# Designed miniproteins, single chains: the designs that were tried, part 85

Each design is a single chain, and the fold is of that chain. pLDDT is the mean over its residues in the fold that is shown.

## One batch from the design tools (miniprotein)

Design m2832
Fold by ESMFold2-Fast:
Structure m2832 (fold): chain A 107 residues (1-107)
Amino acid sequence: LLEAARAGDLEAVRELLAAGADVNARDENGRTPLHLAAEAGHLEVVKLLLANGANVNARDKNGRTPLHLAAEAGHEEVVEVLLANGANPDAKDVNGLTAADLAALAG
């Protein structure tokens, strides 16, 4: 599931979730499928993961949420979808930075 989400493979994500894959599985950095799809800008995969119970406010090992990664990468449509689904814009990573702070540093 993690690799399919990172790649933006919508059909593979759909099939793996239907087969009972853990929508909140974590990689070695504590990143979930939603983190990887959001960082890569895969809007339809982000929507599908959220529809299947993905934790919109999951934190990786650096305290970063999917919103932090989407904002830093400049994926505006993904940022909008995450916020519409309850992403906390005030969440701070381990350096005390919000998603808006990371977007400003990247821009």
Scores: mean pLDDT 86

Design m2833
Fold by ESMFold2-Fast:
Structure m2833 (fold): chain A 59 residues (1-59)
Amino acid sequence: MELYRAVKSFHTDLPGFLSFEEGDILELLRRVDDDWVLARSLKTGEEGYVGVGALERIE
């Protein structure tokens, strides 16, 4: 699986977007465009859109 670490926290109540804390590990599910991916939080199991600028690849 392709894993990313969040380099910053992001909190939102918008449907379809993922909230996360700095240091959280996210699994890449799909690339949407140059700015957005669909990811799953390994901490919560929730899925949603995440901005690429908030992520660094670890696996």
Scores: mean pLDDT 84

Design m2834
Fold by ESMFold2-Fast:
Structure m2834 (fold): chain A 58 residues (1-58)
Amino acid sequence: GRLARVVKDFKARFPHELTLKKGEKVLVLERFEDGNWLVRSLKTGRTGLVPEDVLEEL
C-alpha cells in the first residue's frame, strides 16, 4: 500500500514541511523527483513534505 513508517526523526524548517518522529506512520500521497514526499500523518492528520530518506514504505 501507500503506508510508510518514519525511520528517522525529521523537524520541519518551512511551513510546507511536516515534523515527524521515528516510529510514526504516514500515508504517502505523492512522490516528487527532488526526493521529497507529500504525506499525511496518521497520528495528527496533518499533511506536509518530508525527505524520502526518513521514510520506509510498508
Scores: mean pLDDT 85

Design m2835
Fold by ESMFold2-Fast:
Structure m2835 (fold): chain A 84 residues (1-84)
Amino acid sequence: GTAVLLAAERDLEEVKRALEIAKQNGDEKGVSLLERYLEAHEKLLEALRNGDTEAVKKYQEEIRKVREEIAKNAPNAKAILDSL
């Protein structure tokens, strides 16, 4: 039953790559939102490692909300995430 943990680790790596690309592009707004997105993914990974089912649900919802904010406010950062 490590499939969810492996997916979360992959997602974290993809967010780190998106953040690096946004920094190279000078997208200050995208960088700020991707840093919040990264933090939410790091918290999800921690919750999964601890077996905290309620924290997992909470951070999945935070990830969804931050992704919606990225889509509305940082279209270039969204395009990077969608390409990965």
Scores: mean pLDDT 87

Design m2836
Fold by ESMFold2-Fast:
Structure m2836 (fold): chain A 74 residues (1-74)
Amino acid sequence: AEREAFSQYDKDGDGTISTEELGTVMRSLGQNPTEAELQDMINEVDADGNGTIDFPEFLHMMTTKMSGYDPLAE
């Protein structure tokens, strides 16, 4: 599940991941975003440029992303 994948990359257990780790988390969930796609996602969730992503922000983004890349909806 998304929470399990997120927790595997949240080494400190703070409930956040770095923007660099987002790509790795996405790939672990079967996604393969390009650098451009990853940058767009980062811009959407990290508008302030903190360099970190909360679990709630991650879930909201995944809900939107899953709708966009559903293989059944090709």
Scores: mean pLDDT 65

Design m2837
Fold by ESMFold2-Fast:
Structure m2837 (fold): chain A 73 residues (1-73)
Amino acid sequence: MTDENGKTPLHVAAAQGDLEKVKKLLEEGADVNARDRAGATPLDLARATAEKTGSKEAEEIVELLLKNGADPA
């Protein structure tokens, strides 16, 4: 369940800033530390989105990923 770049649905939702989709995927047991072909995790993509948009939803996604065991470093 990855795209052509090895992105999981969680990577895509995090990159899009889709908080509701991120919540659903985490409830379904998505791997928060999955790496795409570039070595990026969903947290890496969520941080990039939060930096670009400054939105509340993007910041909440970063917090949710960290609370669900995403490696911050």
Scores: mean pLDDT 79

Design m2838
Fold by ESMFold2-Fast:
Structure m2838 (fold): chain A 88 residues (1-88)
Amino acid sequence: AMKPWQLALPLAYLGQFDLAVRLLILHKGDVNAQDSLGDTLLHIAARQGKVDVVKLLLEHGADPTLKNRRGETPLDLANEEVKKLLEE
């Protein structure tokens, strides 16, 4: 059975980050949940340069050191602006 917060990752891939983050927080979902590729919401947000979303996820306990199946952390996928945020 699929939990409501498990839709957060598909929604993020569709660019609906506000809805994805709200769904995760409101349903007390696992902020560090990994999809079949090992990507978290933080990986997707970092890759897309969503600085505000990255900050919000970190405030809710997102782990910036988690590696996906390619061995990439959110930091590895981040643009220069997001990298500065993740290095603190």
Scores: mean pLDDT 76

Design m2839
Fold by ESMFold2-Fast:
Structure m2839 (fold): chain A 60 residues (1-60)
Amino acid sequence: GPRIYEALHDFKAKTPEELSFKKGELLEVLERPNELWWYGKSLTTGKEGYFPIIYVKEVK
């Protein structure tokens, strides 16, 4: 099933390829290209982009 993560902190995108989110938003992880940055979709806004993994935790 989809891997859902919760934002622990607000993140502000610095480029159009990055995903901005607010603390408490739920993100679906679509790709895991490396250990520092993943690609995902906000379940709140439907927007997609790259984000740093240290800002999120897995929802179990």
Scores: mean pLDDT 86

Design m2840
Fold by ESMFold2-Fast:
Structure m2840 (fold): chain A 93 residues (1-93)
Amino acid sequence: LDLSEEEKELLKEAFKKYDKDGDGVLDEEELKELLKDIPELSKYNTPEGIKLLIAKYDKDGDGKLDFDEFLELLMEELNLKTKEELIEFIKNL
C-alpha cells in the first residue's frame, strides 16, 4: 500500500484498538474481537476460521498478525481495492 504517514497513523490507531498488549501484533483472541466488529468476516469467527486467517496472512510464522499483515487481510478478505476504501472502512470500525 502506498500510504502517506498521516494515513498510516490513522490505520495504526484502529490497529491499536485491538492490540490490547501494545506489542504490535494481533493474537487469536485480539483477532476474534476484531471479527466481532466486521459482520462480513463473521464466517471466520470460529477457532478454525481464525487459525485459517492467521495462517494465510502470517508471513513471519509467529502465529500472530502484524500491522502490514492485518491490512493485507482486510483488503483481500473484504475486497477493498483502493487505500481510500480501506481508510473509509477503518473509520467506521
Scores: mean pLDDT 79

Design m2841
Fold by ESMFold2-Fast:
Order: sequence, then structure tokens, then C-alpha cells
Structure m2841 (fold): chain A 86 residues (1-86)
Amino acid sequence: SEKKKEAEELTEKGEELLAQKKYEEAIKLYEEALALDPENVKALRFLAEAYALAGKIEKAKEYAKKLAELTGGNEEGAVEGVESLA
């Protein structure tokens, strides 16, 4: 799907912004990616991580929970680990 490819491109750009500590800009791109592909595991994981790094722990947990439902809990522990560091 073209939308899934666009979501991946937005997620990659968000990852670059996250590396630059531009958390709010990264969040915006990940939210756009998730709007195009609501089940995108990568976008959900990075969105939860970006919210945690921005200190928005409630939002980070919300997306971590959604990620856990989608992946059967496989990624949840990794996201919670990032929250502990942020």
C-alpha cells in the first residue's frame, strides 16, 4: 500500500528528529504515520518512546498499551524501559 510506504518514510524522518532531540517534531511525524497506517508497529513504538523522552509519560503509556495489544505484549517492556530512562 502507498499509505504504508508513506508511513514508513514519516517514521524514518521522525527517527532522525528523535536523534536530534526534537521530540515534538518527531511526535508529529509519528502521529501522521499512525494516521496513514494505524497498525504500524514501528510508528507506535517510536511514538511511545518520543512521548516518554518528552516527559509526557501518560501519553507514552497510552501508546505502549496500544503497541502491546497489537504485538501480544512483545514490545511493551522495551517501551517501559525507555520511560524509566527519560
Scores: mean pLDDT 78

Design m2842
Fold by ESMFold2-Fast:
Structure m2842 (fold): chain A 101 residues (1-101)
Amino acid sequence: TNTESPLAAAAYAGHLEVVELLLRHGADVNPTSSEGLDRLGGYAYVGDLEEVERLLAEGADVNAATPFGDTPLEAAEKAGHEEIVELLLKHGADRNFVSPI
């Protein structure tokens, strides 16, 4: 009974332009899953720094998880958006701490 969101479907297909269009038109994640890919994650994936900052200021969950365990931080890292990675970390995004010990 899970309905896949248009935003999640576009992201899985690698259609960055479609993800951007869906976000501009207020697309959200599937509300019945723990989360497909929140608007924050979607904007992090497409590289829209201004929208990521705006959503974080509006109280978006910086650590929102997708069914695949992807967070907005991981979405930005996968897409290579260093500035967005830094912004998410400044807002309390948790990443796995890897230490030699």
Scores: mean pLDDT 61

Design m2843
Fold by ESMFold2-Fast:
Structure m2843 (fold): chain A 65 residues (1-65)
Amino acid sequence: MEKITPLIEAARNGDLEKVLELLERGEDVDAKDSNGKTAIDYAREAGNEEVARLLEAARRMQRGE
């Protein structure tokens, strides 16, 4: 059974609209799956560069940077 967040799923699929929706809902960008990977890791592995950049910006905002 895959223990992944909706944000990881959307990032892996390159669904930019869904990623934006989930970030607006306050989803944790730093949440890791069972393999210790984040939504940013999956976006990059899938070649979803626009999603990866959006998630990096969201991470900085969530951390107050």
Scores: mean pLDDT 78

Design m2844
Fold by ESMFold2-Fast:
Structure m2844 (fold): chain A 75 residues (1-75)
Amino acid sequence: TAAVAAAMAALSPLERAVLGQLIIEPKTEKEIAKALGVSQATVKRAIDRLVERGLVEKEKVGDKTLYRVTPAALA
C-alpha cells in the first residue's frame, strides 16, 4: 500500500533491515541482533521506532517476546 511504501522510505537503513527480518518470520530481539550482526540494544531502538510507526507489533509467546510486522503493513 502507499502508506506502507511511504513509511518504508522514511526508515533508516537499520530500521529497514530489522523490518526485513520480521517480514520473513516473527523474531525476538536476540534473533534479529544475531541475524544483522548488531547489539540487542541497537535492535531494541529500531523496533521501538517501528512499533511507533505501526509497522511492527509485540506479542508474548510462552517465555519469550516475539516481534512481527502488523497485518495492516502487509496488506
Scores: mean pLDDT 75

Design m2845
Fold by ESMFold2-Fast:
Structure m2845 (fold): chain A 88 residues (1-88)
Amino acid sequence: EEIEREVLEALGLIYLHLGKQAMEDGDYEGAVKMYEKAIELFEKADPNSPLVAEAYRNLAEAYRKLGDTDKANEYERKAQEIESKAAA
């Protein structure tokens, strides 16, 4: 499944970049959808990957732009939990 994992990570990176582009375009709802797909793919590849943390941070920013502070705080904490595990 090494090739499958690499394919999942590559596809996740595509969705992560699409989400970042949506954020630049002011399409915050579209960014949320792209980041959620990126997270799903990265978690299937490796749930403790720094890529999962990056995607959660970007998702949190998208929710802040939508005014959903509770969701933004939730996903920021999820990113911090993964980063803490990677640093330990």
Scores: mean pLDDT 84

Design m2846
Fold by ESMFold2-Fast:
Structure m2846 (fold): chain A 60 residues (1-60)
Amino acid sequence: GLVDEAKELLKKAEEALKKGDVENAQKLVNSALDLAQKAKDKDLLNKAIELGQKILQKGL
């Protein structure tokens, strides 16, 4: 379902960020945000927002 897909995207985004792949991490987080919003899952939305902020701090 949307929740499980969003969780997988967040996991992949976090792994991409740890590897320094900021561009892919950002794309994955944006996809996870979209799915979390459609699922109306506030916990997933908050996690995606926090990860997005970390990406912005490490990005160009």
Scores: mean pLDDT 83

Design m2847
Fold by ESMFold2-Fast:
Structure m2847 (fold): chain A 65 residues (1-65)
Amino acid sequence: GPESALRGAREAAKALGPDAPRVEGAQYAGRVLKNAAGAAGVYFGGLPTGTVGGGLETVEAGLAK
């Protein structure tokens, strides 16, 4: 679900370490977000975009630095 996408991005960033997460983790988060945003036009697939968007903004702040 949407929480899994959020956690996936965070775990990827943490696995890469504090220096790498801004590059690798941000790219991974971007890929997850693009998939969710791309599915926004799909009724059931668009749900992750709405619910994940609010949470992911908080995670993006953490991934930045």
Scores: mean pLDDT 52

Design m2848
Fold by ESMFold2-Fast:
Structure m2848 (fold): chain A 136 residues (1-136)
Amino acid sequence: DAAARGDAELVRERLAAGADVNAKDALGNTPLHLAAEAGHLEVVELLLENGADVNAKDVMGRTPLHLAAEAGHLEVVELLLENGADVNAKDIAGRTPLHLAAAAGHEEVVELLLKNGADPEAKDVDGLTPADLAAA
């Protein structure tokens, strides 16, 4: 996949040829999910400029912000939030981007999410807060 590889030129060519910027793969991933997970900032920017749904959910209820936060891609997290990403979106396990960043130990991403209104008291389906996952 061009977005997963960070091939901004190929992504641009495909969009110019009429490719659906919000097309989902078999796992419900859009190009924005794949670029965000991989930390490909230029591709994330290009997709958002072309109408990518910043809050699209995959089959696990995960948004691009969940994937960028879990991977620790600080600049991608910042760009997604600037483009209206729901900081408190919950996946099928009730986990927010803050839960995933905290569990992964990405301190700067945790701070950025909190500054942008992430709820530190949010509980997942097991009743765990982001702080509970950071301590595990």
Scores: mean pLDDT 90

Design m2849
Fold by ESMFold2-Fast:
Structure m2849 (fold): chain A 90 residues (1-90)
Amino acid sequence: SEKEKKLLEAARNGDVETVKKILDEDPSLVNAKDEEGLTPLHLAAKNGHNRVVDLLVNEYKADINAKDKYGKTPAQLAFANGHWAIAAGL
């Protein structure tokens, strides 16, 4: 849906305010997946967006064990992309 696309883009870009706005309106979207099976948490973790990761996990209870199409968790994508503090915290 359009909301899912906006949420995934906001998470990818570290747009904390847009992530919060969409999930306050529709918390069911927290684990929405794109074409690659990536959730908002995967995209935020992969791109090193600490604020979005914290928001998704602690406020919206995102599934930290969600797997993309290659079986990778958000922590594994964070580690692979050099965001070791995020990976260790998940």
Scores: mean pLDDT 90

Design m2850
Fold by ESMFold2-Fast:
Structure m2850 (fold): chain A 61 residues (1-61)
Amino acid sequence: MEKGLYKALRDYEAKLPTELSIKKGELLEVLEVVNENYALVRSLETGEIGYVPTSVIEKVE
């Protein structure tokens, strides 16, 4: 997984205070890949920053 533009594959509700809740189809900028399971992202809709599971996002281009 690499930095860049991603899209939410499904709705995700934050389970930790450091995680971001996202909606299916939301555009996200991956700022940092923490490991294979988590990425730090910024929502392009809200400007909010938080961690999401890598399984719920897909690289757009």
Scores: mean pLDDT 81

Design m2851
Fold by ESMFold2-Fast:
Structure m2851 (fold): chain A 74 residues (1-74)
Amino acid sequence: GPLSELGRRLMEAARRGDLEEVERLLKEGADVNATDENGNTALHELRHVRDPEVAEEIARVLIRAGADGSIQPK
């Protein structure tokens, strides 16, 4: 289904490498496994983060929240 506002914000925060916002949105009940129209999740959006240390830290937060790494984009 279409992304909720929280799901959309979570993907935007992950794409920007904004760890604080990712943690806040997860605490507010964002679905960590929410997908866009192409099947991308917040984990997939980390490909846009240029700093590998930031990407790794956000990935750890998402995985602790229950992110499913087996979800594949189309």
Scores: mean pLDDT 80

Design m2852
Fold by ESMFold2-Fast:
Structure m2852 (fold): chain A 100 residues (1-100)
Amino acid sequence: FDEHGRSELHYAAREGDLERVRELLEKGADVNERRPLPDGSLADTPNDLAGRTPLHLAAEYGHLEIVKVLLEAGADPDAKDNLGHTPADLARLYGHEEIV
């Protein structure tokens, strides 16, 4: 994979682009990919330090249909970011608990 390709699923999940999420999964995108900071990036960038999966971002932003598509594609609902939060924890923190 390249570094741009690995972030496409994260961005699609964050933005609520359901069609793009489906397209990327069909192309073999890793549904459980964690977004680490690449070496040479700003270590203090909070959003990339969390080790979040696409499911974390869909849950954080309240995109129910994307959550369902990611789970059907094998997303781990118990995946924890670097702060120990699951996607369900982020949904609750951001007021989207109905998507779990």
Scores: mean pLDDT 68

Design m2853
Fold by ESMFold2-Fast:
Structure m2853 (fold): chain A 74 residues (1-74)
Amino acid sequence: SAEEYFNKGLEYFEKGEYEKAIEYFKKAIELDPNYAEAYKNLAETMRKLGEKDPNFEEGGLLGAEAYLKALELE
C-alpha cells in the first residue's frame, strides 16, 4: 500500500539513507498521487540530501516542487 511505502521512506530517512527514503516516498506517491504527507517528506528528504551532497543541485528544485504539491493537496 501507499502507507507501507511511506513508512519505509520514514525508516530510511531516520537512518540518514536519504536516497532510499526518496525512492520509497516516490513509490507512495505513485500509488496515491494525493498523499500530501508523502510530498512533504519527499521535499524534506531532498533538502537533507542537498545539504549532505553539495553536488545535488537539482534537489532544491525537486524539493520545492514537492512542497508546493503538498500545499495544493491541503
Scores: mean pLDDT 78

Design m2854
Fold by ESMFold2-Fast:
Formats: structure tokens, C-alpha cells, sequence
Structure m2854 (fold): chain A 110 residues (1-110)
């Protein structure tokens, strides 16, 4: 499921969920399928995972939620969808940053 969500394979995600795959499975970094789909900009997969009961506020090893990753990547439609699904706008990563803080990060750092 993690790989299918990251690659944007909607048909494979649907098949795996129908076969009882854990919608909240985690990789070695604590990332869920929802984190990966949100980071990669796969809107339809984000919708499908949320419908299947994905934890909208799941935190990875660094405290990132799917909303943090969508905001950092600039995926505005996914940000809107996650907020409507109950994403915590005040969730702080291990550095004390909210999703909105990440959305406003400059691309260039010295």
C-alpha cells in the first residue's frame, strides 16, 4: 500500500484496500500511505485513503502530519482536503513548526 500510494497507482491502492490492507501502515520513518500520497500530490489517492479510515493526524518520526507534507510540497487542493477531513492546523513537528510554517518556508536557504 505505501508504495502504491507514493507512486500514484490509484487502481492498486483501491485493490489493496479491498483486500484488507492496513490503511494506517507505517514505513521505517513512521510515514503512512496518507503521508506519501499527500507529499506526492496524489489527490484522488488522498481522498480514497481518507474514505478508508486513514488517520488524518498521523505523525511520522519527526512529528510531520500529512498536512505538513502537503503544505511543504505546495499541494493546495490536498491541503484543503486534509483540513476538511479534520487535520490539526496547530500540529507541531519536532522543530516546533506548524503546517502553515512549512508552507511559508523559503525554497532557498544559504
Amino acid sequence: LLRAAALGDLEEVRRLLAEGADVNERDEYGLTPLHLAARMGHLEIVELLLEAGADVNARDHYGFTPLHLAALAGHKEIVELLVKAGADLDARDEYGRTPLDLANLPVLVK
Scores: mean pLDDT 76

Design m2855
Fold by ESMFold2-Fast:
Structure m2855 (fold): chain A 69 residues (1-69)
Amino acid sequence: AMDENGDTPLHKAAKEGDVETVRELIAAGADVFAKNKKNGLTPLQLAVKNGHIEIAKLLYEALAARIAA
């Protein structure tokens, strides 16, 4: 479910730097293309903006796999 800002659990984990939660959510089929309501950012954009390199890498790989499929 989304929170009041339209953030999915994946947006929140990416913003907070929770690598384990990001990995679990990607494995569960979380929508890596989802944009939040606050500023229209994807989880990848939030990870990059907050300097979470490992999370940005995981999200980029998931995004690329979804585009290729």
Scores: mean pLDDT 78

Design m2856
Fold by ESMFold2-Fast:
Structure m2856 (fold): chain A 122 residues (1-122)
Amino acid sequence: TPLHEAAYAGDLERVRALLAAGADPNAADELGYTPLHLAVRAGHLEIVRLLLSVPGVDVNAADIDGYTALHLAARGGHLEIVRLLLSVPGVDVTARDKEGLTALDLARRVGNEELVALLEAA
């Protein structure tokens, strides 16, 4: 969708305009990616913040491989995005991908000690 494209491209103004026009923040593409997944994959902190501010956004949406936004942030080493996601009420830190891995498991593979410590405390 246009919202998926804008979120991945880092076009904050277009994301804002599309959401104001009633775009569905939970729309999933054929791979199960929501706009939140794509913003997180691309490391766009302010777009992630904007999407998480939308009432009814599903912070725990999983793609076809079982990856949540938290998995993708951990795999990408996006420390500030992980902090932001962990601040969301109802975020599921125990969610497992299709290989049985949590966001913490993926952070350990990245070797980012600050990210590991942050997720262990969650």
Scores: mean pLDDT 87

Design m2857
Fold by ESMFold2-Fast:
Structure m2857 (fold): chain A 106 residues (1-106)
Amino acid sequence: AVRVTELHIRAASLSPEAVRAAIEAGADVNARDSLGRTPLHWAVESATEENLDNSLETVRLLIEAGADVNARDKEGRTPLHIAEEKGLTRLVEFLLSQGADANAQP
């Protein structure tokens, strides 16, 4: 059994086209790696100010495909916690607009 899926890798690449293709092929958008991280965690961790438009589209595609915006890894971290730690204000605002729980503690 592979703990990291193709969708984790594609989400981290921040290629909306590659992510869409994997979702259409039946990838599990809520698959968890060995640390309990979902593809959404990987997309947010790979996000920067310079790639923000691709990051926002990748995150949107994952959420529209049924990704759990409030998924917790083994450390209790959600995608919102990662975006806040990185100071990515536009991504934080987007996640909150998609139902991320601002009161969730790590």
Scores: mean pLDDT 84

Design m2858
Fold by ESMFold2-Fast:
Structure m2858 (fold): chain A 62 residues (1-62)
Amino acid sequence: GKIDENIEKLWEAARNKDKEKYKELLLKITKSLPPEEEFEKDFEFSSELVKEIEEYKKKAKE
């Protein structure tokens, strides 16, 4: 798939806290799997970022 499509799906997996799907999509995008420690930090960061973005969008709509 296109890189942008994979990034959108990666963010959706982070939003749903689907760690397995996130790992699968990350491998497809980067063509390599990061070390487990780095992956855990990236997943937590992405999940928190998605939550903040969603709250910000909700506030921005009105």
Scores: mean pLDDT 68

Design m2859
Fold by ESMFold2-Fast:
Structure m2859 (fold): chain A 68 residues (1-68)
Amino acid sequence: MEERAKELFAKFDKDGDGTLTPQELKEFLKSLGINPSDEELRELMAKVDKDKDGTIDYEEFLELLSLK
């Protein structure tokens, strides 16, 4: 599960910077058959975006999936 998530994360992270924007995260979740609303996505982002930078690194992404 987590290895596949890491591979998909890297695929959506075009620059290889190790972060995803909320829009990229939403597209990633849709590729898994999950279609969160804008409100649900904002709530999830608020829980894991500790630095309030507006992006998610891989560890934050895994925590997001765990909370979901």
Scores: mean pLDDT 70

Design m2860
Fold by ESMFold2-Fast:
Parts: structure tokens; sequence; C-alpha cells
Structure m2860 (fold): chain A 81 residues (1-81)
């Protein structure tokens, strides 16, 4: 996989709640701070979907909890209640 493919798969895995795949992609060098077209990081997508274990894993791997999307929202702003 290319770096871009690793980063794109990390976004999809974080949204889907695939903890095992997130772990494998991070081990292969996927960027935990990679942003999609809307400025959303894997942490934004995991938080929005309520995937707590993935949120924790991303933070442990250097994800920025203060990253803002194109609308100025942090991952915490998108967390499901």
Amino acid sequence: LSQEELNELLLLAARAGDLELVRELLAQGADPNYKDAAGRTPLHLAAEAGHEEIVELLLENGADPNAKDVNGRTPADLAAE
C-alpha cells in the first residue's frame, strides 16, 4: 500500500470501528493526523462514531485532540451522546 492508501484506509477503519485494522495501519506508518477533504482526522471519525478504544489508540499514537475540521470542530465536538 502507498502512504496515501494507508492514510485513506485509516480514515475508513476509524469510522467503521475496525480496531484490529487501525492497529495494523498505524504499525505500517499511517498518519494519525491525516485529514480528508473536510479537514477531518481519524480521531474526528472515531469520536463521531463512538469508537472509544480506537479514540484511545489514536491518541496514544500521536493524534491531535485539538485538530479542527473545515467548520472549526474538534473530535470532541463530533462525539456521539
Scores: mean pLDDT 86

Design m2861
Fold by ESMFold2-Fast:
Structure m2861 (fold): chain A 72 residues (1-72)
Amino acid sequence: MDIEKFKRAFSLFDKDGNGTITTKELGAVMRSLGGQNPTEAELQDMINEVDADGNGTIDFPEFLTMMARKMK
């Protein structure tokens, strides 16, 4: 698992440096990593899996968890 690659992609959308991105930005982050174009349903499933508190944001550990599951 290439943590540096994921951190770089995440940081492109974490404009404020708070360590979070919005759920709307998840699809764009996935596309920026090259070759990943999830459907709306797939994005929703990933969001529901890691955004357990439903606040509409994803922190870096949640993002890494999503990416680890997607590589199955």
Scores: mean pLDDT 69

Design m2862
Fold by ESMFold2-Fast:
Structure m2862 (fold): chain A 160 residues (1-160)
Amino acid sequence: MEEVRRFAEELLKFGEEALNEMNKKLGEKKVSKEEREDFANLVGLLHDLVELAAATLEELGLSPDDALVVLALVYGELLLSLLRELAKTLKDPEVKAFAEEKARELEARIAELYRLAGLPLPAAEDRVTLVANPSQEEYAAIKEAVRARVRRLAAALRAA
């Protein structure tokens, strides 16, 4: 448990650092207004969905350590989706390459947290996918996918 907890805290910290470095690179490269708005919208969605995941975890009555592991996995999967979506839309090759590099580093950390938690790696279709400007219907579907993801991870940790 102590090693899994520490690695969950390190994954959350890595994600915050990756977002801060990405925001700095977007400012330095003077990317288009649209690319900045897409980044800001994706970061806003990430924060709202992480708050939804945390509220869903409180309803489940997990241990603090299990709740932290589920939150770190959900955060990491959402941030990985964000970085991959940005890498498709970014026109600056250096900012794009940076998003792709941080996505690969984050994917490896997510996979290691799954391994340390005794959890199977999710199929690609089991992961929540972010888009920069979701419709009301798409946003409702994304919220339900996050809640369902939290509940599945919480059930899997109780069975491990």
Scores: mean pLDDT 91

Design m2863
Fold by ESMFold2-Fast:
Structure m2863 (fold): chain A 71 residues (1-71)
Amino acid sequence: MDEIRKIVLEKRYENKDSEEWREELIKILKEKYKLSEETAEQILDELENTLTDEDIELMLNQLNGIFPKRK
């Protein structure tokens, strides 16, 4: 869940007004994580409905503690 959440937040932050990010994420969730389209859309809907730009930044900082950018 946290890894998927990080990917969604990063893609949304980079492509604020692009509908392409949603289609790409659904494809990734279906192919890499073997989720159904319904499950993928549910995850995306939950994340979209709760997040402001400030929440996205705070959550990315928290997730970067779990998945650090450092090599």
Scores: mean pLDDT 62

Design m2864
Fold by ESMFold2-Fast:
Structure m2864 (fold): chain A 83 residues (1-83)
Amino acid sequence: DPSLIGLTPLHVAAREGKPEEVEELLKKGADVNLRDASPEQKTPLHLAREALKENPSEEAEKVIEILRKYGADENAVDANGNK
């Protein structure tokens, strides 16, 4: 699907609020700070924060905690200047 160009499994798991999948992918060496190919150039942390804002849950908060644990850049901004 061309709409998924630049989305890694880590981006998808972070967006969907799946902490166990996020941690498994990071343990396998996924790049925690890799930007997607969208015009916004979002990192997994950007997608996790967006998911938390749309659907607050313990799983969404845990995804953010795991991404931070593995070195996610909390100060990274997307192409619109959003953290």
Scores: mean pLDDT 77

Design m2865
Fold by ESMFold2-Fast:
Structure m2865 (fold): chain A 86 residues (1-86)
Amino acid sequence: EERRQEAIDRIIDGADKDGNGYITKEELRDLLTRVFGLPELTDEEIDALMKEVDKDGNGYITKDELREFLEKLWEEREAARAQAAA
């Protein structure tokens, strides 16, 4: 869906402040807080999320890994909304 892809691309570009092609833990925290309206995550919460997304354990997330994560999160949000609206 075009709207989803555009939103995800905008989110990724906004999170990648340095334009270096990867997302740090701090950038991920800011993204989740600003885009999804989540309360500011603790270091423990964001570290757990980083381990889930960063399969290589290198301390950063690639744009592709972030895109996949955001698509899954978006689908879960839509599924939950559809279930609540049923």
Scores: mean pLDDT 69

